Designed miniproteins, single chains. Designs and how they scored, part 27

Each design is a single chain, and the fold is of that chain. pLDDT is the mean over its residues in the fold that is shown.

## One batch from the design tools (miniprotein)

Design m913
Fold by ESMFold2-Fast:
Structure m913 (fold): chain A 66 residues (1-66)
Amino acid sequence: SDAIAQAVRDALLAAGVPQEEADALAQTVRLSPHPEIARFLVRDAALARYGEEVARAVEEAIRKAM
């Protein structure tokens, strides 16, 4: 969903993640044939790369966009 992809991008940018990295993760959601599955992959990627606070922000943004 474009709404979920935008929410992910905005949450990552607000958390201080570089624009290129935020765009890449949002694109993963946008291009996925199954956005519901892609959101979990993006959350886990955010946790691994940026830590728990950023992952939590992404999860909350996805919840609000659904």
Scores: mean pLDDT 79

Design m914
Fold by ESMFold2-Fast:
Structure m914 (fold): chain A 87 residues (1-87)
Amino acid sequence: SLIDELRALLEAIRTADEAEARRLAARMVGILRQALEERAPKEELQEILDLVEAAVVQAGLRHGSAFAEELARELAPVFAEAHAYLA
């Protein structure tokens, strides 16, 4: 399932280097963007968003808060779109 794929990507971030963490986060954001485009049910989109936000947290635990802040800035437009959809 889509959620199982996101959980696997999140788990991979725990041991990934910075370059791989960026690639994995980008893939998770791609899934979030697709769910937004397809107008997924709000409950499903919330679960996807929570997993992508968890990925930023895990990247910060692995590589430090500056890296997490950098990823959060890059993802801010998609997070804003997701939050607007869920409003």
Scores: mean pLDDT 85

Design m915
Fold by ESMFold2-Fast:
Order: sequence, then structure tokens, then C-alpha cells
Structure m915 (fold): chain A 61 residues (1-61)
Amino acid sequence: MEETIKEIEKIYNELDVPEEAKPLVESTKRVIIRAVKEGRNITPEQAKKALEDTIAFAKEQ
């Protein structure tokens, strides 16, 4: 669980996040980390996809 959170943080730090997307991506990251802490089975790959999808969504707005 702690290892999963560390991988998610690493993925976030390696993403090229546009300034306009940062608030939404940060929000998505917090939701994912909270879900992992609450015992939801979220993989680092699923977390990466959610963060990337959030960036794409923000760019369309």
C-alpha cells in the first residue's frame, strides 16, 4: 500500500502537466491516494491512466 502511494507520487512527478491542468490533476491524485488508503485496489497503471485522462480532459476545456 505505501509502495503503491510512492509509485503514484513518482508517476505524478514525472508527468509533463500543463499549468492549466495542475489543479485538476492534483485533485485527481489526492482522490486516488485517498482511495488507496481506504483499501481500494488501485494499481500504479490505473493511477497513471487517470492522471493522463485528467490532463487530456483539462486540455479540452
Scores: mean pLDDT 79

Design m916
Fold by ESMFold2-Fast:
Structure m916 (fold): chain A 72 residues (1-72)
Amino acid sequence: SMEEKVENWKKKVEKSMLDLRKYYEEKGYSEELIREIIEGAVAMAFGVLKVVDPELAKKLEPQLEELIEKIA
């Protein structure tokens, strides 16, 4: 279902961003900079999704801000 695709994409992005956060935390990056990196990475992932699966992107767009807040 479309709802299942939305949840699967969110889970994959969340896991990837948590790994990315750990990597930069271990390197001593500031929380502010880590947040900016994660926000940029999510924006890039969504930009790609808009090209490869525009219908999924439309369903996901309203949930992006909440996803970013959850990760950061």
Scores: mean pLDDT 86

Design m917
Fold by ESMFold2-Fast:
Structure m917 (fold): chain A 62 residues (1-62)
Amino acid sequence: SEEEARLQGRLDAAKDILLDPKYKDLPLSTIARAVGFSSLRTFTRLFKERYGISPSELRKLA
């Protein structure tokens, strides 16, 4: 769906920020808000559902 595609795009944008060394110290709550999530908890859940790994865990690989 269009709504699903938009959600996926927002999560993909967050993934790019998480893997960028320039933003390694940027708070996860700031990244979540920047890509349009009002809740870090909701962002973390949806991110993990899509990629199989949490934002915090992905950042360890950056």
Scores: mean pLDDT 85

Design m918
Fold by ESMFold2-Fast:
Structure m918 (fold): chain A 88 residues (1-88)
Amino acid sequence: SAMDIQLKGQIAAGVAAIGGHLELAQVLEEIGERASKYPDKEKAERIGELLVELANAVTLKDEKKIKEILEEIEKLDPEAAEAIKKAL
């Protein structure tokens, strides 16, 4: 649901913020809110999942996993991937 996608963006933002990544946290929350409004619900749900996975990978400093997740986000939403790259 739209609420679940927004919640995933907020969870991702919280994880990033706890890790000290405040700019990334803001970007992840904004992407989650935007994705919750997408007509393609399957795409929106996957973006929400990837935002949480990305926040975890960034806090763990798993560079390989960050790259893999960003490549998946870029396929679904190139603008979201660009915003995240600028915040990293």
Scores: mean pLDDT 88

Design m919
Fold by ESMFold2-Fast:
Structure m919 (fold): chain A 75 residues (1-75)
Amino acid sequence: VDKIVNEAITTLVTALGEAGRAQEGRDLAFRINQAVANGDYKKAADILREGAELLEELGRTEDAEKLREAAEKLE
């Protein structure tokens, strides 16, 4: 598993879990892992940006920026 993907998923799942939205974090992580397993890094990046938008809405701007950076590196 790519280190960038692992760190991004950890950030996403932890932040959403702390916000009481652990199931959404798991669902997004599953979708990202499926995209990566299929070699679809563009789709994985798109899902990471969806997660970043959600974190930004929750006031977690720094975590959102980390996910956007990870998405850019995957393309």
Scores: mean pLDDT 85

Design m920
Fold by ESMFold2-Fast:
Structure m920 (fold): chain A 66 residues (1-66)
Amino acid sequence: MTEEQRAEGERLIAEGTRLAQLGREKIANAKNIKELTEGIGLVLRGIGLRFQGALLLGEPMPPLPK
């Protein structure tokens, strides 16, 4: 675990958290199937980035927000 790996992992987690939050807001405000699908896609993408960040930091995958 180097300083560079830590910085990169933190950036990935931050970006993943941002995308997951945007996806959750889209899901909460979705009034049709297309908007719901877009929100779900953003959440899944955010989860993937957080997973990569956690792996770089040597930490277990953080739990999904409820």
Scores: mean pLDDT 76

Design m921
Fold by ESMFold2-Fast:
Structure m921 (fold): chain A 100 residues (1-100)
Amino acid sequence: SEIRELIDKIKEGDKSVIPKLRELMKEGKATKEDILEILDAIETVEKDIAEEINKILLELTTPPFKENEEEFKELSKKTKANSEEEARELLAEFYAKLLK
């Protein structure tokens, strides 16, 4: 997908594609798999890039997050019980749902 091409550029250190990634996420074009790759990328990229992407995720999910607070509480229980990889997959699924 176009989003995956942008994520690959971000992993290469290309910060200039972040605004385009934000636009596509805002348009609801990010899948669970796209969000999972974004979360994985945050762990491998430079701190300034990771912080900018985290800010976008928070900004785009804040309104629907408040409406889905109980679902987040259930997710938090699961992430405490599961492996780090499973926790990331559950978080990616939740964010992808909120961005639709």
Scores: mean pLDDT 73

Design m922
Fold by ESMFold2-Fast:
Structure m922 (fold): chain A 85 residues (1-85)
Amino acid sequence: AEVTVTTSDGTVVTLKPGEEKTLTSNGSTLHISVEVDDSPIKPKAVVVGLSNNGENVQTVTVTVGDQSETVTLKPLETRRLEFPL
């Protein structure tokens, strides 16, 4: 599944499972990673890791298929989002 990440300033990036990207938005560096969790002991999910490595707040919308979630990342905050398959 393709993952689309949109920041509040209109920056859009797309990632496939196994990809990582770093972008600059609102004067802060945001690192994004995508993986598929296919562990035999839990349901399969697309896992999106977000790290705000800057000093400014980032509001980010992550879309995976028909699922979307909007999160606000404080300075130096890391979030992990799981989207069930």
Scores: mean pLDDT 78

Design m923
Fold by ESMFold2-Fast:
Structure m923 (fold): chain A 70 residues (1-70)
Amino acid sequence: MSRREEENALIQRIVSELIDEAEKRGLSQDQIDLMIQRLVDAVASVRDSMSLEELEEFARRKARELLEEA
């Protein structure tokens, strides 16, 4: 697989985990959609300058921050 395919697979997994946790917390679909958009935008800003491992750590930390702000 290409590096980009591995990044996309990683991001999809983290997004799925974020959706599951947000739904468990009773967040609305509008809140979930906004959180996903913010996560994707944040990842897009750094993905070309980070290793795959650093990107995973960044994305997971960002997802937790977004959940705490909701």
Scores: mean pLDDT 83

Design m924
Fold by ESMFold2-Fast:
Structure m924 (fold): chain A 100 residues (1-100)
Amino acid sequence: SLEEQRRRELISIAGDILNTVNAALERIRGMTVEEAKEVVEQALKDIETIVNRSKVPLPEELKEVIEMLKKALNADSVQEIRDLLREVAEKTRELIEKLK
């Protein structure tokens, strides 16, 4: 069905976003806040590419995790960036769980 195809596509998109966020979390370890923000900026560009490949409208939850990632660009410490990225990863995992 179209609903099943849309659900599978959203799971794929959310999974790719989760992989991008987890890769950023690993990369920023031992970085300065400026270097960590460059990694987050690249992750946001990668996510924009993932989203733009799809014609499926983004659910509110995915828009919220993207906005939370953008908030990391205004963080004052690497720890704050890490905490925000972990929260994004957790919310993305929860969305995948709801979608099955």
Scores: mean pLDDT 87

Design m925
Fold by ESMFold2-Fast:
Structure m925 (fold): chain A 100 residues (1-100)
Amino acid sequence: SKLEEIEKILEELKKKLLELFKNKASNEEIEKVGDEATKKILEITKDWPEEVQEEILSGMEHIKNTALRLANDKSVTEEEFEEELELLKELFIKQVKNLL
Protein backbone atom coordinates (compact mmCIF):
# COMPACT_ATOMS: atom_id res chain seq x y z
CA SER A 1 0.00 0.00 0.00
CA LYS A 2 1.06 3.66 -0.36
CA LEU A 3 1.01 4.00 3.44
CA GLU A 4 3.52 1.12 3.75
CA GLU A 5 5.73 2.86 1.14
CA ILE A 6 5.53 6.12 3.17
CA GLU A 7 6.45 4.22 6.37
CA LYS A 8 9.52 2.74 4.61
CA ILE A 9 10.59 6.18 3.30
CA LEU A 10 10.22 7.70 6.80
CA GLU A 11 12.16 4.82 8.42
CA GLU A 12 14.99 5.30 5.86
CA LEU A 13 14.88 9.08 6.50
CA LYS A 14 15.20 8.48 10.28
CA LYS A 15 18.23 6.21 9.73
CA LYS A 16 19.91 8.73 7.37
CA LEU A 17 19.25 11.64 9.76
CA LEU A 18 20.70 9.63 12.67
CA GLU A 19 23.91 8.98 10.66
CA LEU A 20 24.14 12.69 9.77
CA PHE A 21 23.67 13.53 13.49
CA LYS A 22 26.44 11.08 14.52
CA ASN A 23 28.80 12.56 11.88
CA LYS A 24 27.95 16.21 12.81
CA ALA A 25 26.89 16.86 9.22
CA SER A 26 25.99 20.33 7.91
CA ASN A 27 22.48 21.82 8.06
CA GLU A 28 22.54 21.74 4.22
CA GLU A 29 23.02 17.93 4.22
CA ILE A 30 20.16 17.45 6.73
CA GLU A 31 17.87 19.71 4.64
CA LYS A 32 18.78 17.84 1.42
CA VAL A 33 17.94 14.41 2.92
CA GLY A 34 14.65 15.75 4.33
CA ASP A 35 13.69 17.44 1.03
CA GLU A 36 14.47 14.25 -0.96
CA ALA A 37 12.19 12.21 1.35
CA THR A 38 9.43 14.84 0.98
CA LYS A 39 9.66 14.69 -2.85
CA LYS A 40 9.41 10.86 -2.81
CA ILE A 41 6.31 10.91 -0.58
CA LEU A 42 4.62 13.66 -2.66
CA GLU A 43 5.29 11.67 -5.89
CA ILE A 44 3.64 8.47 -4.55
CA THR A 45 0.71 10.50 -3.09
CA LYS A 46 0.17 12.90 -6.05
CA ASP A 47 -3.34 11.46 -6.68
CA TRP A 48 -4.42 12.05 -3.04
CA PRO A 49 -6.62 15.07 -2.09
CA GLU A 50 -4.90 18.47 -1.73
CA GLU A 51 -5.73 18.54 2.01
CA VAL A 52 -3.72 15.31 2.53
CA GLN A 53 -0.80 16.68 0.48
CA GLU A 54 -0.80 19.87 2.63
CA GLU A 55 -0.65 17.68 5.78
CA ILE A 56 2.26 15.73 4.23
CA LEU A 57 4.14 18.97 3.47
CA SER A 58 3.49 20.32 6.99
CA GLY A 59 4.48 17.04 8.68
CA MET A 60 7.68 16.67 6.63
CA GLU A 61 8.65 20.30 7.36
CA HIS A 62 8.12 19.60 11.09
CA ILE A 63 10.37 16.48 10.95
CA LYS A 64 13.07 18.41 9.01
CA ASN A 65 12.99 21.46 11.34
CA THR A 66 13.09 19.24 14.44
CA ALA A 67 16.11 17.29 13.08
CA LEU A 68 17.89 20.61 12.34
CA ARG A 69 17.11 22.01 15.82
CA LEU A 70 18.23 18.84 17.65
CA ALA A 71 21.39 18.41 15.49
CA ASN A 72 22.49 21.95 16.47
CA ASP A 73 21.92 21.29 20.22
CA LYS A 74 25.16 19.94 21.77
CA SER A 75 23.25 18.58 24.81
CA VAL A 76 21.14 16.17 22.70
CA THR A 77 22.24 12.49 22.73
CA GLU A 78 21.98 10.03 19.83
CA GLU A 79 19.27 8.14 21.79
CA GLU A 80 17.22 11.31 22.37
CA PHE A 81 17.58 12.29 18.67
CA GLU A 82 16.39 8.85 17.49
CA GLU A 83 13.49 8.73 20.01
CA GLU A 84 12.20 12.19 18.99
CA LEU A 85 12.33 11.33 15.25
CA GLU A 86 10.55 7.99 15.90
CA LEU A 87 7.74 9.84 17.74
CA LEU A 88 7.40 12.35 14.88
CA LYS A 89 7.34 9.50 12.32
CA GLU A 90 4.52 7.75 14.25
CA LEU A 91 2.57 11.03 14.62
CA PHE A 92 2.98 11.77 10.87
CA ILE A 93 1.64 8.31 9.88
CA LYS A 94 -1.30 8.61 12.31
CA GLN A 95 -2.26 12.10 11.03
CA VAL A 96 -2.11 11.03 7.36
CA LYS A 97 -4.15 7.84 8.07
CA ASN A 98 -6.84 9.94 9.82
CA LEU A 99 -7.32 12.04 6.63
CA LEU A 100 -7.81 8.96 4.38
Scores: mean pLDDT 89

Design m926
Fold by ESMFold2-Fast:
Structure m926 (fold): chain A 100 residues (1-100)
Amino acid sequence: SPRDELLAEAERIVESLRDFLKNANLTPEEKKIVEEFIKLAEDFIERMRTASPEELRRLADEFQKKADELIKKVKNESVRDILEGAARHLVALADRIVAA
């Protein structure tokens, strides 16, 4: 289904973040924030599987707010940019599911 393809794309974003967590020279504080972001993203993706369009809009808003609270703790601009990009992409995928 179109939703399954968009969910697969969302799962690839999480896989890329896990590879980043494994391979990047991150401080312990940065590792913890990236791990918390991955958990938040995985929860959002699982909820995207069955949520109605109305629920998805609310969930995307909640995800963005929680992601922003994590990202603002990041002092490293490159790490912040990666997490901001991932959050934006995940919200855009949720919007595409709502539009389908």
Scores: mean pLDDT 88

Design m927
Fold by ESMFold2-Fast:
Structure m927 (fold): chain A 73 residues (1-73)
Amino acid sequence: SIRDVINLLMTVIVLGAEVFVGQRTTLTDTEKASLRVTLEEGEELMRRHSSQISTSTKEEFEKLRAEAEELLA
């Protein structure tokens, strides 16, 4: 279903952000740019399809976004 596809895409975005946030203590400028793009894509998906994304996935993304913002400062 379309809902399953959207949740899968959001899961991929979450896993992508987690690679930078969970596995790196310092990021290069290129890695920071990639992380910013990944977060922007996740925010856009959340904005367009919020009702189709599970609450747990939304909470995981918001947590990763907050942690990523600390790394991007």
Scores: mean pLDDT 80

Design m928
Fold by ESMFold2-Fast:
Structure m928 (fold): chain A 96 residues (1-96)
Amino acid sequence: STKTATSAPVYARNGETASVTVTVQVDEKDVTLTGTARIENADGEPVVREYTFQLPDVKVDKPATVTATLSVYVNDLAAPPETRFIVTGTLTATQK
């Protein structure tokens, strides 16, 4: 089965590093994790950039909570230096 969770948004300015923590509950062994971080402008307009992270597999013996922290450097050369961005992370856990 597949479990997906999305973080609360984190705000960053152009040229800053944003870290988002995502927690997902899993109930299966040999879980494959994929993290995705999306960077949008502060008013929720179209995605500026999206980063995908292949994370190490996690083995769980019983239903457990898995937490990942995704860090992205926000650098949009087309945007003014003071531009505010919103960063959200999504964590997907899939049993093979």
Scores: mean pLDDT 74

Design m929
Fold by ESMFold2-Fast:
Structure m929 (fold): chain A 72 residues (1-72)
Amino acid sequence: QAEQLLQQALQHMEQGHRAYLQGDYQKAIEHYQQAIRDATQAAQLAPGTPVARDAQAVRDDALRSLQRIQQS
């Protein structure tokens, strides 16, 4: 389950980045928020593992992407 959630978070990051490049900031925000949710859950399900580490990195990337949109 944790690995599946991490993969879903990565897919949402890709979709968010794509939406951002299209200028669809609402869609980008929705995808980044979903990536944060999925990554957070992945880290909680597999604490102390490489999956949790990778999930934390995805969450941090998504948060930075959201901040970039909000600061524009």
Scores: mean pLDDT 85

Design m930
Fold by ESMFold2-Fast:
Structure m930 (fold): chain A 80 residues (1-80)
Amino acid sequence: SEELIKKAIEYAGLAIEALSRGDRETALRYLELAKKYLEEAGPEYKEAVEYVEKAIKAVREGDSVAAAQYALKAVELARK
C-alpha cells in the first residue's frame, strides 16, 4: 500500500539522519522499521528490501557512508 511505502521512506530518511549524528543504534532501529514496511508492502519491493539489508550490514560493519548510500538507493527504488 502507498501508506506502507511512505512509512518505509520516512524511516529510511530518519536512519540517514541518525547516521549523520553517529547514532548507529538509532539508525539500525529505523532501517529495521523501513525493511518491515517494505516487506509488508509486497514482493514488488524486494529490491528495495535488499538495499535496506545492505545498509544494515554496512552500519554493523562501521561504514556509515556506504550505509547512507544503500539507504538512499532503497528510497529511490521504493519511490518508483
Scores: mean pLDDT 90

Design m931
Fold by ESMFold2-Fast:
Structure m931 (fold): chain A 66 residues (1-66)
Amino acid sequence: TVTVTIVGTRPGVDLAGRVLQPGESVTFPASTTTITLLPDGTLVVTDEATGRVLLADADDVEVTVT
C-alpha cells in the first residue's frame, strides 16, 4: 500500500472534492498508484483503478510504501 501523510502546515487536495488536513493520512493501493513530482514541487498521487488524485506540496508530505 501507499500511505500519504500531510506532515507540513499546508493541506493536500483530493480531486474527488476532499481536503486532506495537516496530520491526516490517506492510503492508496501500491499496484495501481502512480506518484509524480512536478517541477514546481507539487506531488501528484494518482490511483489509476479509481481515478482518485491527490495534490500536495512535496515538502509537506511523507510517503510510505509497504
Scores: mean pLDDT 78

Design m932
Fold by ESMFold2-Fast:
Structure m932 (fold): chain A 55 residues (1-55)
Amino acid sequence: GSLSSNKLAIGLLLQDGKITVKQKEHLLQIQEKDQDQAEQELIKLAGQEKVQAIL
């Protein structure tokens, strides 16, 4: 996904308690280096269906 879309999804997952603050920071660091890797980690943590429902 896009940088903006992934950041929104990460923020919503944190708000919903699906990820921790530490996981959010880790995902944002990966997002800066590799957007595809960040998206894969996000899907892994929250599940594909939940990520698509947020986006």
Scores: mean pLDDT 69

Design m933
Fold by ESMFold2-Fast:
Structure m933 (fold): chain A 75 residues (1-75)
Amino acid sequence: MEEEAKKLYEQAKKLFEEAIQAAKNGDVDRAVELRKQAIEAYRKALLLETDPEKRKKIMDEGYKLMEEVAKAIGK
């Protein structure tokens, strides 16, 4: 379970980073699609993680990534 949650969160991070790069390159449609995939992976990671400390870390880091993507896509 811990490995699955960590793997899903690592996938979410990669997808958020790709979304930011797509937005910076002007490909807003691609950025939006990648953001949706990242949010889905992030949600699954949170559902699988049962350790409160690890969940808080995922929530804190994930929130920052979601904010960065939103700023890159939205004006």
Scores: mean pLDDT 79

Design m934
Fold by ESMFold2-Fast:
Order: C-alpha cells, then structure tokens, then sequence
Structure m934 (fold): chain A 95 residues (1-95)
C-alpha cells in the first residue's frame, strides 16, 4: 500500500506542477510521438496527463482555500487508482 509519506510527496509534486499543469498533455503528446508509441497507447497516456493536470489544479485550489490535508490527500489517492487502471490497460495493448 502507498504510505502517507509517499502520498504527501506526490501531493507536493502535483502542487509544484499546478502553474504548468495545462502544458502536461502537450509534453506527453510530444514524448509519445518521439518514442513512436501506438495511437491507442498515446490516447491512454494523454487521458492520464489530463487527469494529472486536473488533479494538480484541484490541489492548488484546495491549498488556496486552506482545506484540510485529508481532502488534499484524497485527490492524490484518486489519481493513484486511475494510474493503476492505466497500467492494466497498457499491459493489454502489448498482448
């Protein structure tokens, strides 16, 4: 299981990303093209990048509003679960 410390470090990274969050999908698209990834894999990675950008912006808003740490960690947990689903879908594309 992810430790609370690991979730806090991910939360910190997402908060640092928040000012540039809207750039993430474009960067992921460029990297996918440079790596020659299949279109289906590129689509899944872009969808995940959009979820990361959304989570980063939501965390920044919660931080600005002075929301409790637990509400911020819940955003991080939801993103981690989405990442696990993405990993399984990517594995299916390689078989």
Amino acid sequence: MATEEALEELMKSLLELAPRADELPELVAKQADELGLPEEEKKLRLEYAEKVAEAAKKLAELEKEGKPKEEKLEVVRELVEYAKELQEKLKELKK
Scores: mean pLDDT 80

Design m935
Fold by ESMFold2-Fast:
Structure m935 (fold): chain A 86 residues (1-86)
Amino acid sequence: MKKEEIKKLKEEAIEAIKAGDEKKASEQVEKITDIAIESIKDGDEESFKLAAQALDEIGQLAKEKGMYSVVETILKGQQRIAEAVA
């Protein structure tokens, strides 16, 4: 189910950030972004909200740790989401 996948990807992203692995964290962010876009296309508002919340939580932690490449990946993801609703 999309909700369980989002939770797993969020946990993996947070673990990667704590380990200093920006590349792995960014890969999880891109996967969460893809699920958010799929959820919009499917009309799955709950999964979209969970994905958006996960991206926000990951972004806050990445910013706190100075991982600006992860923050940039989230910003690019938010742009892709905005384009998907247009």
Scores: mean pLDDT 86

Design m936
Fold by ESMFold2-Fast:
Structure m936 (fold): chain A 91 residues (1-91)
Amino acid sequence: SEEIEQQKDILLSLAGFLLSHARQTVSPEDYAQLSALYNELEQLVRDKAPVEEILAQAERILELARQVLPADNPLLLALEEALRELKELAK
């Protein structure tokens, strides 16, 4: 679905913005972990992987981000919403 592919791109873009923000605010070790997870997400999107694999990878990013960033971070909230939207489209 074109809508699913567009939502994958939105999710990847938001994850990228969150990674850029995290570079200035989290420890080098936490940044390295987020960067590795983001690179895996980018590769899955590039390879047009099944939506289930993209959802699983995005949830790993969110799990780590929730541990290292404030719960009210606007990029974290935006990423959570984008993930919910992709889950709804994938039903």
Scores: mean pLDDT 87

Design m937
Fold by ESMFold2-Fast:
Structure m937 (fold): chain A 61 residues (1-61)
Amino acid sequence: SIEKLDQLIDNLKKKRQELLRKEKEAKEQGDERSARHYALLAGSTEGIIDMLEYMKRQELA
């Protein structure tokens, strides 16, 4: 259902925000390896969000 899809998208957006926060903290500590790791995970999460939002738009069109 669209409502379940919206909940999944919302949860993933919250997860992405946490990953970006962890990236910032790692950068502030000079931990470039962890910063790159969190950036990659945040980017992957964003890609999934974009795909789900695209699917939602197609379903509502």
Scores: mean pLDDT 87

Design m938
Fold by ESMFold2-Fast:
Structure m938 (fold): chain A 80 residues (1-80)
Amino acid sequence: SMEEEELVKQFEEDLERALQLAKEYKETLPEEKFNEIIDEIIEEIKLALEKILPLLSPEHQKRVQELVERTIKELEELKK
């Protein structure tokens, strides 16, 4: 549906924004604080995924799960 497509698009944009903020924090924060913030961002992303999944078709669920996995991987790569 159009509503599901908009939800997926908004979720993709939110993930991209989170990754951009993480890159900015890497330049400004000490390593210890940065790693704590990244862990918090990852936790918030996982919680957002749990909230959106029941609202989506199986095809859109797979798409957002794959997006989350890629985003978390990139966030983890920014640590250390």
Scores: mean pLDDT 87

Design m939
Fold by ESMFold2-Fast:
Structure m939 (fold): chain A 75 residues (1-75)
Amino acid sequence: MSARELVEEMVRLVVEAMEAALAGDEARAAELRAKAAELAEQALALASEEEVLALAEEELARREAEIKALIEKAK
């Protein structure tokens, strides 16, 4: 798995964790956050912190509409 693939999966899990938390499933949210943290550590072993951050920002931008919808649902 490449650093890009690890970061894409990490961001996917972070978004799923936000959905779980908003649904009141804190146990599921915690599990998803833990898995995302493991993927982040693996990505940082393969690429620089700057590169990993840039990849994460790119993937978050692709998911901006989904994230905004989750934030609005939390209001």
Scores: mean pLDDT 82

Design m940
Fold by ESMFold2-Fast:
Structure m940 (fold): chain A 66 residues (1-66)
Amino acid sequence: SEKELQELAAAGAGSLAVKKAEELSPGEEIEGESRIEGNKGIGKARAGETVEEAELSVEEVLEKMA
């Protein structure tokens, strides 16, 4: 359950970063990555010259599931 929440946070953060990069650089090829840092998921995405980062905490994931 805790591991699932961390994985959901990382996936959500990655998705947010990708969406942001796509909005700022539409039509560019997107390269995304995500990691877990403590109680947060960190997402990073690159689209052309655009680099965007997003965070989603385990607490935010829990609140969305409650």
Scores: mean pLDDT 79

Design m941
Fold by ESMFold2-Fast:
Structure m941 (fold): chain A 85 residues (1-85)
Amino acid sequence: SAITAAAEEVRRRVDELEEKAEKGEISKQEAQERLNELAQEAMEVMRKGIQAGDEAAVAAAREVLRKIQEFAEKYNLSVVVIGQP
């Protein structure tokens, strides 16, 4: 679905951001700001999936949010994410 595709696109951007952080190519502040933007986008995708009854899209968006949380924890970044199931 288009919603699942949107979740995958956010995941790709999270992966790219993490690679830049691992290489030291981005500042902690920039990584935090961009990760927060991606978290908001992932939450919106999850919300749309819930409204559409698209269980696969909700699952994909939830996985992206978990990835964002793991990234934030690994790099000591402050990110507001939905940590609840």
Scores: mean pLDDT 81

Design m942
Fold by ESMFold2-Fast:
Structure m942 (fold): chain A 77 residues (1-77)
Amino acid sequence: MEMTITQIINELGGEVSERTGVDPQVGRDAAAQALSPRILEIEKSTNDPNTRTKKLLDYYNKHREELIDEAIRLVEE
């Protein structure tokens, strides 16, 4: 099943919200910030929306735990 970039951010943000007790919107903002450097790198590498989504999803699946930890740190700071 293909996830959009927005769905990846929402899933990561939801996990942050569940672990920290912050509002889902705060979790999503932290998730977007944690993913932002990779999203920008991918956007510079390709203009194909499908390739962008696949690259981000692959990165998220490989680094999910690290991205959750980073987003939690951003919420706590």
Scores: mean pLDDT 80

Design m943
Fold by ESMFold2-Fast:
Structure m943 (fold): chain A 115 residues (1-115)
Amino acid sequence: SARDVTALGLATILVGEIITLAQELAEGRLSVEEAVERIRAETARTVAAMRAAGVPEEFIAALEAIAEEGIEMIRAGVPVEELRAALIERVEALLRRFLPDHPELVEATVAELRR
């Protein structure tokens, strides 16, 4: 459905942005505080877009939890590769749980995040 495509696309974009911000932080291009503020802003935008599209609140809450895990890993100084692997695993599990009829789309989007 259009709702499922929106949920898949927006969740993938958000997790990709968090990974990019963690990479920029590791390269010394951002402070921890700047990275956290940008993650919170992007999460708020993603949540608003998902609600407008009718994405289930359970999916939205689970995605917000993944974003908060990313923030905690950044604050703890977790290496980017470990953070990337953890967030990809969490979003793949979320997508497989809520989009069980779209396994090929989930596989394709997860592969894109690993690129």
Scores: mean pLDDT 88

Design m944
Fold by ESMFold2-Fast:
Structure m944 (fold): chain A 89 residues (1-89)
Amino acid sequence: DPLIDAANTLINHPDDLELQEKALDVLGLNEEEKEKILSIKDRFERALAVADHLHDKHHIPIDVLLEQLDLSDEEKEKLRKKYNQPRFR
């Protein structure tokens, strides 16, 4: 899946700007969204931003993202907890 491959490139190669830019283009991000992700230095926060984009724009379920993103068990647990927060209206 090119979207999942691009997401994993963003997570695993944060210092490779050329690979980062190509991956961001595959995800269909606008310039503001690209700048936001490129500004994130923390691996987990970057993974969260990428997962949010895939869920919001590509309608990929969070459980599928947790299985397919190249995350540690601790990172997967943190991501799961963030998405399982009760929504207050």
Scores: mean pLDDT 76

Design m945
Fold by ESMFold2-Fast:
Structure m945 (fold): chain A 81 residues (1-81)
Amino acid sequence: SLIEEAEERLSKMPNLSMEEQKAEAARIFADFIAATKDPAKRKEIIKVAGEAMEKLDAAKTVEEAIEVMRETLEKLKEILA
């Protein structure tokens, strides 16, 4: 599933630079947006992804970036349920 693929990608993020982590996050969010057929759910995913990218820009450590991604993936799971 996209969620399992995103969790696998997240597990590799500590090995990436901050720039590469942001790029990987953007790719993960783009995959969720592209896979979502429901217009209301898609709009909610776009909003959540935007808020997550702002938090990633503010993150000062790899641990903070990973926590933002974990929290965001949980929100995406709820939207897609």
Scores: mean pLDDT 85

Design m946
Fold by ESMFold2-Fast:
Structure m946 (fold): chain A 77 residues (1-77)
Amino acid sequence: MIEEALRLVEEALRALREGDYGKARILVAQAYQLALEGGFKEVAELLQRAMDAIAAGDVETATRLLEEARRLLEKAL
């Protein structure tokens, strides 16, 4: 579960860099569900905020939040 959530966050960061905001949002939503199921509350909160930032067009904030979520997931491995 952690490995899958980490992979989805990394793919979402790539989608944001490529300008595919729709794909990024879908990938973040999938990672969010895995974080909730795994009990990773802090990661889930970061991913929820990242989805809100993407919806608002705030790519800089979304990228920063996803990078923090990735860092926490990497430490949990």
Scores: mean pLDDT 88

Design m947
Fold by ESMFold2-Fast:
Structure m947 (fold): chain A 89 residues (1-89)
Amino acid sequence: SMLEKAREVIEKLGEKLLEAMRKNPDGTITLEQAREIAEELRKEYPEFQDIVDKALAAMEEAFAKNPDGRLTPLEFSEVLRKLLEELEK
């Protein structure tokens, strides 16, 4: 279904973000890296660009609250969990 596919896209976004964090020395991710990953997913899932954009917007809000402009795995996991909950409504 479209809902199941949207959930899959958000989960794949989370996987790519975790992989990027693993490659960073401090285990965090920047807004620039998150935007690059979102752009890759837009290309892979053009029919779900709205879902990718909503995920990026939620992450941008979380980045704005952090003085260093970075997100930890816990912080981004919370953002993605909230988005998945919104998709289930």
Scores: mean pLDDT 81

